# Designed miniproteins, single chains: the designs that were tried, part 61

Each design is a single chain, and the fold is of that chain. pLDDT is the mean over its residues in the fold that is shown.

## One batch from the design tools (miniprotein)

Design m2101
Fold by ESMFold2-Fast:
Structure m2101 (fold): chain A 70 residues (1-70)
Amino acid sequence: MKEELRRELVKIAETVGKALKLANLPIPEDAEERFRRRVLELAKKYNITLSDEEIERLVQEALEALRKAY
């Protein structure tokens, strides 16, 4: 369940990074907050309870995936 959430989050981040690069757009300044909201949405989808520390770790992993795809 947590690994499925992580895989979906990373795929979203990579897709966003590629789309931004293709559109010649900068990475938005609120990207961290957008991914935090997405982590909470995915936690509800997979019926998982995440600690604040787990949420922040997933947000940072998503930002790293976005930067690598960009």
Scores: mean pLDDT 84

Design m2102
Fold by ESMFold2-Fast:
Structure m2102 (fold): chain A 83 residues (1-83)
Amino acid sequence: SAEEEAKKKLEEAKKKLAEASIALGSAHLALAAYRVLLKISGDPEDPELQAALARFEEAVAAAEKEYEAAKKEYEEAKKALEE
């Protein structure tokens, strides 16, 4: 059934979106925690600390991209069930 296939895709899309949402939240939390640590104990001119900051920012950007992809997949799967 087309409806059964659409329901399965929606369930899979919901799971992916939930996983991507958790990953994005974790990436934001890690970046925020690192920024706090850098502020209270770090030298902002240290190239190694700046490289670490850039890595946390890149992790957030990657997680945001995955979240947007999962959100789009979820919205498309949801529309397939709407008549």
Scores: mean pLDDT 85

Design m2103
Fold by ESMFold2-Fast:
Structure m2103 (fold): chain A 91 residues (1-91)
Amino acid sequence: MPRLAKEPSEKEEELLRFVEELLRTRSLEEAVEEGARKGVELGLSAADTSAVIAVATYRTKLEQGYSESEAHRLALEAGKRARELIEKLKA
């Protein structure tokens, strides 16, 4: 469905900060798994949760010295993995 661009909600901002902190202290895989669970707990959609996890991954990987292309690739993989995990948790 067509959607207007919006600023992140308070719940999306909470998830963003949570995932960014995990990405600094944990593996990417662990951060994605914990972020997916947190998104479900916050009542976020699979689409919104996966988008926030992708953004958190992109920003954190750029901060860690990855190239824009590598950070983007990792962000897409993280978002895709998060969506798959959320769909399993809601099934």
Scores: mean pLDDT 80

Design m2104
Fold by ESMFold2-Fast:
Parts: C-alpha cells; structure tokens; sequence
Structure m2104 (fold): chain A 73 residues (1-73)
C-alpha cells in the first residue's frame, strides 16, 4: 500500500475507541501542542487537547498538517 490510512487518523486528534492512548500523548507532551502532534504522527494515533477556542483548533490543524508533510519525506 502506498497510502497508509493511519498516518494521522481521520478523527484528527480524537479517538473514541481508545481515548486513553490519545490522553497519554497529550500528557506526555505536557501541554505542548507541537509535541503532541509529533507524537501522534509518529505513533499513528490521534490525540486530543482540551481546546475550546476556534483559534487553538486552527493552530492545531495547521501544525498537524506540517507534521504530516515532514513525516512523508
């Protein structure tokens, strides 16, 4: 397969089936969104941050896309 579906799950930073794994990534990043995104991409797991604002969510999306591009290289 040339296109792994799980590079970064469609659920982006949420995983209803295994929220514990997502929570661990967020905790390990210790509130560092960039770190959480890197860990999520590396482990092919979505992550969840308690971001209520649209601004925060937009920043997370932008960082996730950057991490995906770097991972593909």
Amino acid sequence: ATEPVTRYPVSYWREDSTPEETGLIVREANGDVDKAIELAVEKNISFSVAAATQEERDEIKKRAEKALEEYKK
Scores: mean pLDDT 51

Design m2105
Fold by ESMFold2-Fast:
Structure m2105 (fold): chain A 66 residues (1-66)
Amino acid sequence: KEAYAATLKAVKLYEELKDQPEDEREAALAEALKDLSPEVLKETTALLQKHYEDLEKLKKEAEEKL
């Protein structure tokens, strides 16, 4: 729900920054997800890490779950 919406937003950042160091990705991710609670942010980052290699599937799944 909220984590899926945040995941979809974050996937765009990971597509643009996938080769960047984690510090730079974290900065961009924090800016995009700054309004999320810490719990939702953790769930969102867990989803991204789990599906990082399959971004297209993650995007589609997040859209369907919204």
Scores: mean pLDDT 67

Design m2106
Fold by ESMFold2-Fast:
Structure m2106 (fold): chain A 97 residues (1-97)
Amino acid sequence: SERVEELRRRAERVAEETGREVGRYGSPARAAMFAGAVIAALRTDPELGVETAEALGKELVAEVAARDPARAAEVEEIVRRGVEELRRLAEEMLRAA
């Protein structure tokens, strides 16, 4: 479906942007791994993509909290916004399939 492919590309951009923004507060390599893992999961199953983003996002927030507690709340908000947008897109992909 062309619509599903469009939504998947939007979800991939959300994963990349979320990883990029979190990369400012932590390891750029870990942020890139987050984006890559979420994109791979999204290509397999949209729901797996959301679950992967939630799990890895939680780990990234915990890592930032351990290194710089003052930045943890900002990173948590970035991850929360990214996961919510991914969930919205995944629901649209499932409806369009």
Scores: mean pLDDT 83

Design m2107
Fold by ESMFold2-Fast:
Structure m2107 (fold): chain A 106 residues (1-106)
Amino acid sequence: LSEKVKAIIEELKKVVESLDIHEAIKERLLDAIELAEKDPEKAKKLAEELKDSEDAVDRLKGFILEVVVAIKNEDLETAKKLLEEFKKQNPTSPLPDKLLEVIEKY
């Protein structure tokens, strides 16, 4: 991984850990970030599967997988676009704004 990509991924993990949400949800999101960092092809396939899920947490996990895969490919424009789209669909969630702030630092 490039130093920049590694720094962004570490900051995303810190954002997830800082969220005022249930610990089990944090764990699932952190696992998603780790999977996308280590195996982006598997993460991409899982994200496609989860995006159509009836479970909101599964859809959120799929979304995080897609964002981290884009970051790992150094495609920060796609990562930003995905976060902006999620914000439009979930306007009350603080997560996309916090993740966008991390990406915009780089």
Scores: mean pLDDT 81

Design m2108
Fold by ESMFold2-Fast:
Structure m2108 (fold): chain A 74 residues (1-74)
Amino acid sequence: ANEEMIKILEETMKVADTETAAWLRGIINEIKAGKKITPQEVENLRKLLLSITTDPKVAEAVEKAFEKIIELAK
């Protein structure tokens, strides 16, 4: 499993709403099961998280974190 990607997703769950956190948990479980997440799935997740973020500083942090996750998913 990719431990760096899992760590970033777990940290993101702490600031996400209940619905988004449940989706993030699903992705973490897939990574732990050895499934490769596609860059498209990561990009869709990034867009969802940015749509719920109202603080521009938090939005910037999410964008930077997910840029790294997308590289790990390639």
Scores: mean pLDDT 69

Design m2109
Fold by ESMFold2-Fast:
Structure m2109 (fold): chain A 74 residues (1-74)
Amino acid sequence: GIVADLTKQLEKAIEAGDLVQAELLFAQLYYVHQQVPPKPLLLRLADALEKAADDTGDERLAKFAAEVRALAEQ
């Protein structure tokens, strides 16, 4: 189904380091389909976003990383 397909695409985007695609896929899952991605996937996404924020100094990525990490800890 669509949620399973989006979840696979999100995992692949994270693995590829495509954080733009990962953000779009997370938004589709969370805001459009009202589905929380699995905790292990959220933790991997948060780690990738934290790394990107550290590398770039992008406060938007840092904020998004914090949101995803907080969601994983629920």
Scores: mean pLDDT 88

Design m2110
Fold by ESMFold2-Fast:
Structure m2110 (fold): chain A 89 residues (1-89)
Amino acid sequence: SMMEKKIEELVKKIREIMKKALEGKISEEEAKKQIREELEKAGVPEDLIEGIVKFVETVLKSSKNLSEKEQETLLEAAGQLIRKEIEEV
């Protein structure tokens, strides 16, 4: 299992990548690739990586219909769910 602090840093990195995708700075495909690479580098199990990447795709698609402030709220909530999944392994 990863240490709490390393998990928090990983989740913050994932949220930053997702925010860049929502701001149009990178594509959804590029964001999913970068998130997968960060999870792999952190030693997250492959089955969990697939689940997290699929969840990220769903969040990004759902966020397109939200205001910028609502997107920020959803990204914070998504980050907390991802943190919990990683901590439970």
Scores: mean pLDDT 83

Design m2111
Fold by ESMFold2-Fast:
Structure m2111 (fold): chain A 56 residues (1-56)
Amino acid sequence: SLSKEQGEELERKIRESKGSGKHPALAELFKKVDKDGDGYLDAAEIVELAKLMEEQ
């Protein structure tokens, strides 16, 4: 299960990954999950992202 704390940690890692390096696959998944089109992910969207990453 993914708690709020785990979601925040995952979001932080995603942001850091985008800032410090290139992750094309992660960026593509981020766009797919960002249903708001706002460039921001909430806890529910982070869960979807994690699920997509697990399917890899």
Scores: mean pLDDT 65

Design m2112
Fold by ESMFold2-Fast:
Structure m2112 (fold): chain A 99 residues (1-99)
Amino acid sequence: SLEKLKKAIEYMAEAHRHMLKAIRTEGGEGEKHEELAIEYYKKALEIMGVEQEDIEQFAENARAGLAKLKAEKPEQEKLDEIEASIDKVKEEALKALEA
């Protein structure tokens, strides 16, 4: 379904935004963004028909990956560039589905 693909793309974009905020933010606010990112990833994968076992494995891997990235302390400018591109990538993906 075109509508399902659009919704999955929207959830994936939201997941990436919250993941970037989790990398930038410490403490409870950062944890809140991590949980929201995982929730949106799970919603997107569910729409795409991914099995629940694989969704849970993805969530575990995503949390581990985030912990490693936070330990590496990525450059703020790099994170800003990625954040700026999220909406553009989402718009181009949605546009491609309408062609």
Scores: mean pLDDT 79

Design m2113
Fold by ESMFold2-Fast:
Structure m2113 (fold): chain A 61 residues (1-61)
Amino acid sequence: MTTEQRVGFVEGMAGLAKREFPEHAAEIDAFKAELIAAVRDEGASLEEVLARFQAFLAQIR
C-alpha cells in the first residue's frame, strides 16, 4: 500500500466518522491531521492507522 493510498484511507475513515458523530467534527479533523502526519512523516502502517482509529472511536462513543 502506497503512502497516498494510506492517506486516502484515513480521509475516508474520518469522513465516515464525521457522518456518525457530527458533534465531534473538530476532534475528528484534528485526529485526521495527526494520522496523516504519522503516515507521511513517520511512515505509519495501515495496521497502526486502524489501531489508532479504533482507540479514538472508543473515546468518543
Scores: mean pLDDT 81

Design m2114
Fold by ESMFold2-Fast:
Structure m2114 (fold): chain A 80 residues (1-80)
Amino acid sequence: SLEEVGRLLREAIEKVEEAIKDPEKREEYVEEALELVRKAAELTGDESLVEGFEEAVKIGLEVALEMLKRALEMVEKLKE
């Protein structure tokens, strides 16, 4: 459901924010965020969500955060 997708994306955003605040746990938080994004991709049938997240992480965590926030905004608009 879109409600479930929104929940997963919000949780992924929190994990990326934690990775930015605590660089020593960056890998752990990024892996947790990636798992949440994979679950959201399965529910939507959109594998580009995972690929987009991985690409954004390679550029920087702030880019990954913005990507996830935009994805969440799109999901929230579809729920209205």
Scores: mean pLDDT 85

Design m2115
Fold by ESMFold2-Fast:
Structure m2115 (fold): chain A 86 residues (1-86)
Amino acid sequence: KEEEYRKLAEKLLDEAVKLANTLSDEQIAQVTPYIIGAIIALRDGDPLEAAIWAAKALSQVYRMLGDEDKAKEYEELAKKFEEELK
């Protein structure tokens, strides 16, 4: 499942970064720690951790855009990955 998590983390991170270009500077500052977390985890070979951070980033971005349904979907995805980390 390592490769599956890596591909998913990259996909979620790419989506979060693309959507972040529609945000204000203050909103970008709020989501940046999650994006950095995903990048560091991918670099360090921790694809599951990367997927957790990327899902959290995307959840926060969708919340800022007013898409509560998608924000909840990615928040629950992050929680599921956190349970798999145990």
Scores: mean pLDDT 83

Design m2116
Fold by ESMFold2-Fast:
Structure m2116 (fold): chain A 59 residues (1-59)
Amino acid sequence: DEEKIKEIQEKAKEIYLKTGDLVEAVAIGLEELAKNKLSPKVSGVSDEVALEEAKRLKE
């Protein structure tokens, strides 16, 4: 799903521009990909890790 991947990448870019944090942007992008079955997801740990990183990086 090329279009979905591109949309998620654009969303991650927007988050990076707003927060100035590349790690948070990547974490959110990976979470979106995993939920749409666009990347391997093992035992749901990737979702939890992405959420934890997003929370940690927010002010």
Scores: mean pLDDT 63

Design m2117
Fold by ESMFold2-Fast:
Structure m2117 (fold): chain A 89 residues (1-89)
Amino acid sequence: LRDLLKEYQKKVDEEEKKEQAEFDSITDPEERFRYYVEKVLKELEEAIKLSGLTPEQRKRLEEIFIDYLSEKFGIPRETVRKVVEELRK
């Protein structure tokens, strides 16, 4: 079991290295923003599954996430929502 966790961690590290190389290859600021949002959204969805949150609680967390990104990047809330919705397809 512990060996499986080590193997999983190794795969995560390898995937992160590939993602970093991919991110570094993106020169367009809009593509970088989208890549960042996609990565963070994926991590949040994994954390939500581990926490056993209900769909209603998940929806509320998504709204908070959109508000946070809007404030952090100075992008209109509606634009952030559109990007998040496209990535959730």
Scores: mean pLDDT 69

Design m2118
Fold by ESMFold2-Fast:
Structure m2118 (fold): chain A 78 residues (1-78)
Amino acid sequence: AQAALDAVMETLLKYAEKYGSKEDIEKVRKIYEEAQGASVETQKQAVVKIMNILKENLTDEQFDEVVLEVERTAAAVA
C-alpha cells in the first residue's frame, strides 16, 4: 500500500512537471513533500488534491494520460 501510494504520487509529480504551469508544479511539489512520511490517510488525501489540481489545469487529453499512468502504476505495485 505504501509503495503504491509513493509510486502514484511520483507519477503525478512527473505529469505536473510535464504538462503543468510553474504554479501547478509548485503546488504539486508542496503537497508531495508534505505527504512524505505522513499517514496512509494523509497520502490518499494528497493524491486526491494533486489529481484535482491536474484535472483543473491540464487538457482533457493530458488528464486522461495521467489517469491511465496512475492506473498502470498502481496495478504494477499492487
Scores: mean pLDDT 80

Design m2119
Fold by ESMFold2-Fast:
Structure m2119 (fold): chain A 85 residues (1-85)
Amino acid sequence: SIELSEEELEEILEETEANRIGSQGVKTGDAKLLAEAFEKVAEIYEKQGKKEIAEVMRKAAELAREGKVEEAIELALTEAEKLAK
């Protein structure tokens, strides 16, 4: 179970919430939710100086907004797998 105070939520929101939203979007196939998650992930990576990965995540968000959910997920997973190595 996740129990977080509202005072502490903002400290980890950029890292935790994007992952939570992304996972939920993949499970439900919600294009809007996936697009929101990919946009948040892109912003996180941009702040970390990982602009190339951020650009790919923005492209995934665009695909999700176009209703190309499967293509968006595939693109995002390919980049996420590179990061997991």
Scores: mean pLDDT 66

Design m2120
Fold by ESMFold2-Fast:
Structure m2120 (fold): chain A 88 residues (1-88)
Amino acid sequence: MKTYSDEEIERRIKEAEELLAKLTPEQQAILRSHVDKAIDLLLRFGLITPEEAERLRAMSLIEQLRYFLKHFPVLADELLELIRDLAA
């Protein structure tokens, strides 16, 4: 199972912050849509509670990414690749 150290999480968060600053509001909306779908999927499969899902939806994109890097690294990697693709 893939896991990230705190140092690896912070490095990826810095990358994401720099890339997100380059995104248009429309591109950020696409990213938020993908995050919402990921949260819905986690809820449907019982991997998070409804209370956790509502907390996640209230978080910033960076806070959501930090959560995924810590708890669901595969989803975090997919989200980071999307951020990179949108910023390219």
Scores: mean pLDDT 82

Design m2121
Fold by ESMFold2-Fast:
Structure m2121 (fold): chain A 71 residues (1-71)
Amino acid sequence: HMEEKLKEIVERAKKKIEEGDRKGVIEEIKELIRLGAFDEARKLLTEAVRKGVLTPGDALRLIALELEALR
């Protein structure tokens, strides 16, 4: 089910943020954007930047992907 899949992706992304896995966090956020889970993607992106796992540049690139998906 879609809801269960989104929850699993969010849980994996949170664990990767704790581990400092920058590339893994980017991949999980991209998957959330691909699935249209923009709220979840934005929350994880904000947390990852705040914890220093993602750079502001990484965040801008991911926001650009979200905006492209909304076109």
Scores: mean pLDDT 83

Design m2122
Fold by ESMFold2-Fast:
Structure m2122 (fold): chain A 95 residues (1-95)
Amino acid sequence: SMSDQQISILQQMIENLKQYLEDNPNLSSGSKSVIEQIIELYQQMIEAIRNGDWERYEQLMGDLVKLYSDGLMGGLLSSEASQIISDGLRQLIDT
């Protein structure tokens, strides 16, 4: 189903960002905090999908886009982290 596909994409994005944090132990506290918050939003989005709470999912997607944009503008996201997040967002929108 589309819901199962969306959950699969979010789970892959969580694992990719967790791996990014492990591969980059010397990230600034600000950069680490932004990525950890994005992971938490992905986890909450999975729960919203599982509960059929699409209003919550849309709210969380808005929070995610804002956090990602603010992180980019603040120089807190590397090209690699930015690509992981943007590729995942594109896949979710295209689903």
Scores: mean pLDDT 88

Design m2123
Fold by ESMFold2-Fast:
Structure m2123 (fold): chain A 97 residues (1-97)
Amino acid sequence: SPLDKLGEEALKKIKSKNIRGFLEALRKYDPELAKELAVTAYNLEKAGIPEPVIVHVILSSIPLKYNIKIDVKKLQRLVMEGKTEEAAKILAEALKN
């Protein structure tokens, strides 16, 4: 779909290695969510929003939209430390339950 193409292009254009790494890892578990978050992250990055704020925004949107409980602060720390595969796996497990 046009939205799928937009999400894939956003993933390639994200300059933050931590954000891109997290979303590429998440794409292996939930490609639709990863593409949606990639569009949001890319638009915030183009607007000059700092990386830690972008990470907080994309992670904080998930509990509200999906009615799930996640440790946003823990996931934000893991992404900011470059532990992007670990952060994506934790989020994917929360989305299954």
Scores: mean pLDDT 86

Design m2124
Fold by ESMFold2-Fast:
Structure m2124 (fold): chain A 75 residues (1-75)
Amino acid sequence: PPAPSEEELAEEAAAEAVELATWYRDQGLLRVGDRFTVTLRHRLPDGRIAVVTATVEVTEDGVRVLDVRVEFLPA
């Protein structure tokens, strides 16, 4: 299969971070103003590993994405 783009990897990590932060908020484990970070690792077809880190913040209106970083590690 084709390797996902950096943009696709960033969007996936951001979506995962928002979903998990929302779930933890709904369980009472996160409060407005709290930050939550998700790191995802994907093995690419060329043997490299994509490491994607997304940081979100819980807000009055939901969850806001603060930062997404994509890093490629050699095989």
Scores: mean pLDDT 82

Design m2125
Fold by ESMFold2-Fast:
Structure m2125 (fold): chain A 91 residues (1-91)
Amino acid sequence: MLKAQPLDASGNATVSATVIAPPGPVRFELLDKSGNLLAERAKMAEEEVVTGTFTLSGDQESVQVVAQLLDRRTGEVVETWTHEPVSIKSL
């Protein structure tokens, strides 16, 4: 599930992505429209649901959140959830 909030008084957007994951480390990546990494959030999934939240400048046209389940021992990607791009300028 992907949620975006309206721009705040400072012109910042907040985007949250939630995935259902088995217990383990989950990495959330925020990408711009060209696929460049803007921000990263690492979370430990101890329960069924894990959420990554990003605050960014409203100057971005669109962003995409990608979530990855990592192997706890090797750090290799086990599973990937690609969310649809969200338009920031319309928030």
Scores: mean pLDDT 75

Design m2126
Fold by ESMFold2-Fast:
Structure m2126 (fold): chain A 68 residues (1-68)
Amino acid sequence: MTLVLVGVRSPEEAVEARPAVEALRAQGVIVGGFDVSGLELAKEAGKKIEKEEGLKVEILTVEELKAL
C-alpha cells in the first residue's frame, strides 16, 4: 500500500490537485496534504509511517501529482 503526501503552497493549488487526488484515491491510494512550510514535519511523519506500518510513503508536489 502507498501513502502519497502532497505539498501545497496555497488553497488554490489544493483545488487544482483535487482531480488527481480523487483519481489516486479511486485506485486505493491513501492521499494526504500538507502546507509546504510543514515539509520537514511531513518528511519525518512519512519516515515514521514507513517504519511502523510498512507502507511506502511518497512526498510529491502538486506539479508532480498532476504529471501522474
Scores: mean pLDDT 77

Design m2127
Fold by ESMFold2-Fast:
Structure m2127 (fold): chain A 77 residues (1-77)
Amino acid sequence: DALFDALVDRYVALLAQLFPERYTPAAQAALRAALRAEYASLETVEQQIGFLLRLIGDIISLELVLEGRSTLETVFP
């Protein structure tokens, strides 16, 4: 749970940072609830690990997009 909560918090924070108009506080709460419900529906440890690994991959992808956007804003404001 602690790992899941930390990953969800990071994922939602990155989405809110990249797309603040789309990911309002209400939308962030709804996304957290949806991810929690999906994770809770997983029956096996293998499925839970797969979910967490996919979430980690999504976080890395979003962080790379954010870094690229920051670089472009620095070079081409």
Scores: mean pLDDT 81

Design m2128
Fold by ESMFold2-Fast:
Structure m2128 (fold): chain A 89 residues (1-89)
Amino acid sequence: MSEHRKRTQELYLKRMQELDVKIKQLTEELESKGASKETINRVKLLLSELGLLDVLIETETDPAEIAKLQAERDRVQAELEKLLAEAKA
């Protein structure tokens, strides 16, 4: 149990480091397009949430739980895409 949790945490930290680069690039693009601070903060939150969901999906072995996590990921992804489309319009 502790080793599984440690592995999940290590994977999460690695994904978060990758996300930091992606968040910086995307927030710089949004700022250059005049996006509001509220929109930028929400985009950062959604990207972090997607990163967490990706780790949970990758470490889960129960198909029913994977399906629930995937549905949540799809909802977060759709919200992110909508915000990005609105910010880029």
Scores: mean pLDDT 78

Design m2129
Fold by ESMFold2-Fast:
Structure m2129 (fold): chain A 114 residues (1-114)
Amino acid sequence: KSKEIAELIREIFELEEETYERLAELAEAKRYEEGRKVREEALKELDELFKRLSEITGEEITRSKFLDIMDEIVKLREEGYSLEEIAKRIPLLSKKAISIILEYVEELKEKGLA
């Protein structure tokens, strides 16, 4: 259960990263129609991953709700809360899942995307 939540969150971030890279390549090549199709298919795959996440957690987690949860995790970290304290405040996600989210946000900051 906890491991499955962490694995799904990794899959979500991997899909978003791969989609971002593919869309950037297609935009550079001016293949805008192919880019639209890639974006539409990625959104469908993301919806399926969020449905699986909802089933495992027993709570409805849409992409927008997930983004709100990520914002809360980042805010708590900026306020000086430890990983263990954040996990206690956001019991919906496992400590490992929260760790993956924080690692992803740090990677985005290093790339200048956050």
Scores: mean pLDDT 80

Design m2130
Fold by ESMFold2-Fast:
Structure m2130 (fold): chain A 82 residues (1-82)
Amino acid sequence: SKKIEELLEKVKESHEKILEEAKKTMSEEEYELLKEFLELQLKGLKEMAETGKANLKEGLELAKLLAKLVGEEFQLKPELEE
């Protein structure tokens, strides 16, 4: 659905912002690991959206935890509220 697509774009934007911050503070090895981890998480969320078989709420909570781990708050837009 359009709402899920918008949600995935917000997650992608958040991940890009996390990587910008991480590039300034992390070692090259740590940065590459974080980048790979975020890429895998985004792929997982896309698969959840496409197949309808997965728990999207858990995927979103994981994305929020990733943002907090890098010291950045991840906030979803109100248009995605239940």
Scores: mean pLDDT 64

Design m2131
Fold by ESMFold2-Fast:
Structure m2131 (fold): chain A 87 residues (1-87)
Amino acid sequence: IELSVEEYREVLERALEELSKVLSEKDVEIVRKVFEAELRRRDPSLPPLSEEEIAEVHAAMSELSEEQRRLIGEILARVYEEKLARL
């Protein structure tokens, strides 16, 4: 069972809340930008991301360390699994 766009938004918002406790405000803003792009990618009613928007997201992600990217992935995966278990 896949999550709806609304359910996925809840997952991203929850993950961002948890990340805000362990990352700097600057890094949280980078993650927020990446999560907003991911929501746009999953919403078929919105126009697809432009090449410039994709490059901007990649550039933002490259500012994060490997450790920070791993932490983001771990928290997102856990929140996603928790949401999926409640379906």
Scores: mean pLDDT 78

Design m2132
Fold by ESMFold2-Fast:
Structure m2132 (fold): chain A 67 residues (1-67)
Amino acid sequence: SEDLKKYDIDKDGVVDKYGKAYELAKKYKLTVPEDEEGIKKLLDKNGDGVVTDEEIEEFLKEHGIKL
């Protein structure tokens, strides 16, 4: 749980996509998993181990959020 706070910071290029998704979820008060595996499973819908900007947008869209 504490380890996932690093995803709130986009300064680490390795976790940039997860950080953006986590910040957006907090902004819109969405419930997201606190562990990295849970976040990946939630966003990586095709299970390829890669989270794309399109997958993040689709996740937000499913929750009725327009960017």
Scores: mean pLDDT 57

Design m2133
Fold by ESMFold2-Fast:
Parts: sequence; C-alpha cells; structure tokens
Structure m2133 (fold): chain A 100 residues (1-100)
Amino acid sequence: WSSYFNSVRSYVPHSVRVGMSRVRMMVMNGSPTHRVVHRVVNVGRRFVNRMNNPSNRSFMTSFVSSVVTTMHRTPSSNTVHRMNVVGMLVFSMKHLVLKE
C-alpha cells in the first residue's frame, strides 16, 4: 500500500486534494455545510466518469492517499483516532471495490 500510495498520489488533481482536506475538516468539526462535500463529490464523479478505465481502482487508491496526506499536513488532537478512521476508510473502500 505505501509504495502504491506514493505512485498513485500524483494522479489526483490538486482541486480534489484541496476539496478532500476541507471535507475532512468539515466532518471533524461537525459542520452542517454540505456545499464543500457536494463540490468535491461532483469533481470526483466527473474525473471518474472521464477516466472510465480498468484503472478505476487506482483512482480509489489515490483518493485514499489524498486523505492520508491531509492528515500528515494537519496535526490536530486525536491523531490516533484520525489515523484509525483513515485506516477504516481505506479498508472499506477496498472492500467495496472487491465486493462488486
């Protein structure tokens, strides 16, 4: 995974990475603001739709990598909890892809 994350990370558009960071913050803060989430989801969907390739799994891995990178750049309380949440998110996404 670590080696794969480094390679796939570069494929994520900057706008998606920034949006992911803000979504993460909103979820952690319990904000009712859904516009940021909607914006990120729309950008992600457009990217996935354009990249209708057998490499869709690479996009998912890149998406997860972006979340991990955001955690490293934003040191906050409950770092252990954040890492656990990211781990579960990665696990869940990989499981969803495999459960097709």
Scores: mean pLDDT 48

Design m2134
Fold by ESMFold2-Fast:
Structure m2134 (fold): chain A 67 residues (1-67)
Amino acid sequence: LADRAATLVAMRGLENGGVVTAEQAAQSILDVGGSQEAAEALKKEIERLGGGVVTADQGAKLAKEVT
């Protein structure tokens, strides 16, 4: 699950010019069957670190940590 979430976040970030929004990252957790709790944790962390946007690599790492 963690690896799948990280992969999807990275792919979506690359499609967006190398960045991922908190909402896109959170939705990626849900799309791979992750919990709402994990999705909210990821969204909150991205909002804390980058004001709602992080790099694809950073988003993928954070997705793996919360899953």
Scores: mean pLDDT 80

Design m2135
Fold by ESMFold2-Fast:
Structure m2135 (fold): chain A 60 residues (1-60)
Amino acid sequence: SLDEATEMANAGTEPARAKVAEGRARSASLTDPVERQRALDEGNTAAAKAANDAIKEKKA
């Protein structure tokens, strides 16, 4: 499968991009490598949910 971040970018979903940006900003504020990676992963997960929610709303 394609990278999740790449798939979200291709979807062109504003909420997904915002969640990725939030994860990256949080990661940049942390000093521990493990916590930085966790922040990125959580951002990507939130982005996927936001994209799916937006698609569901559009289909309704």
Scores: mean pLDDT 72

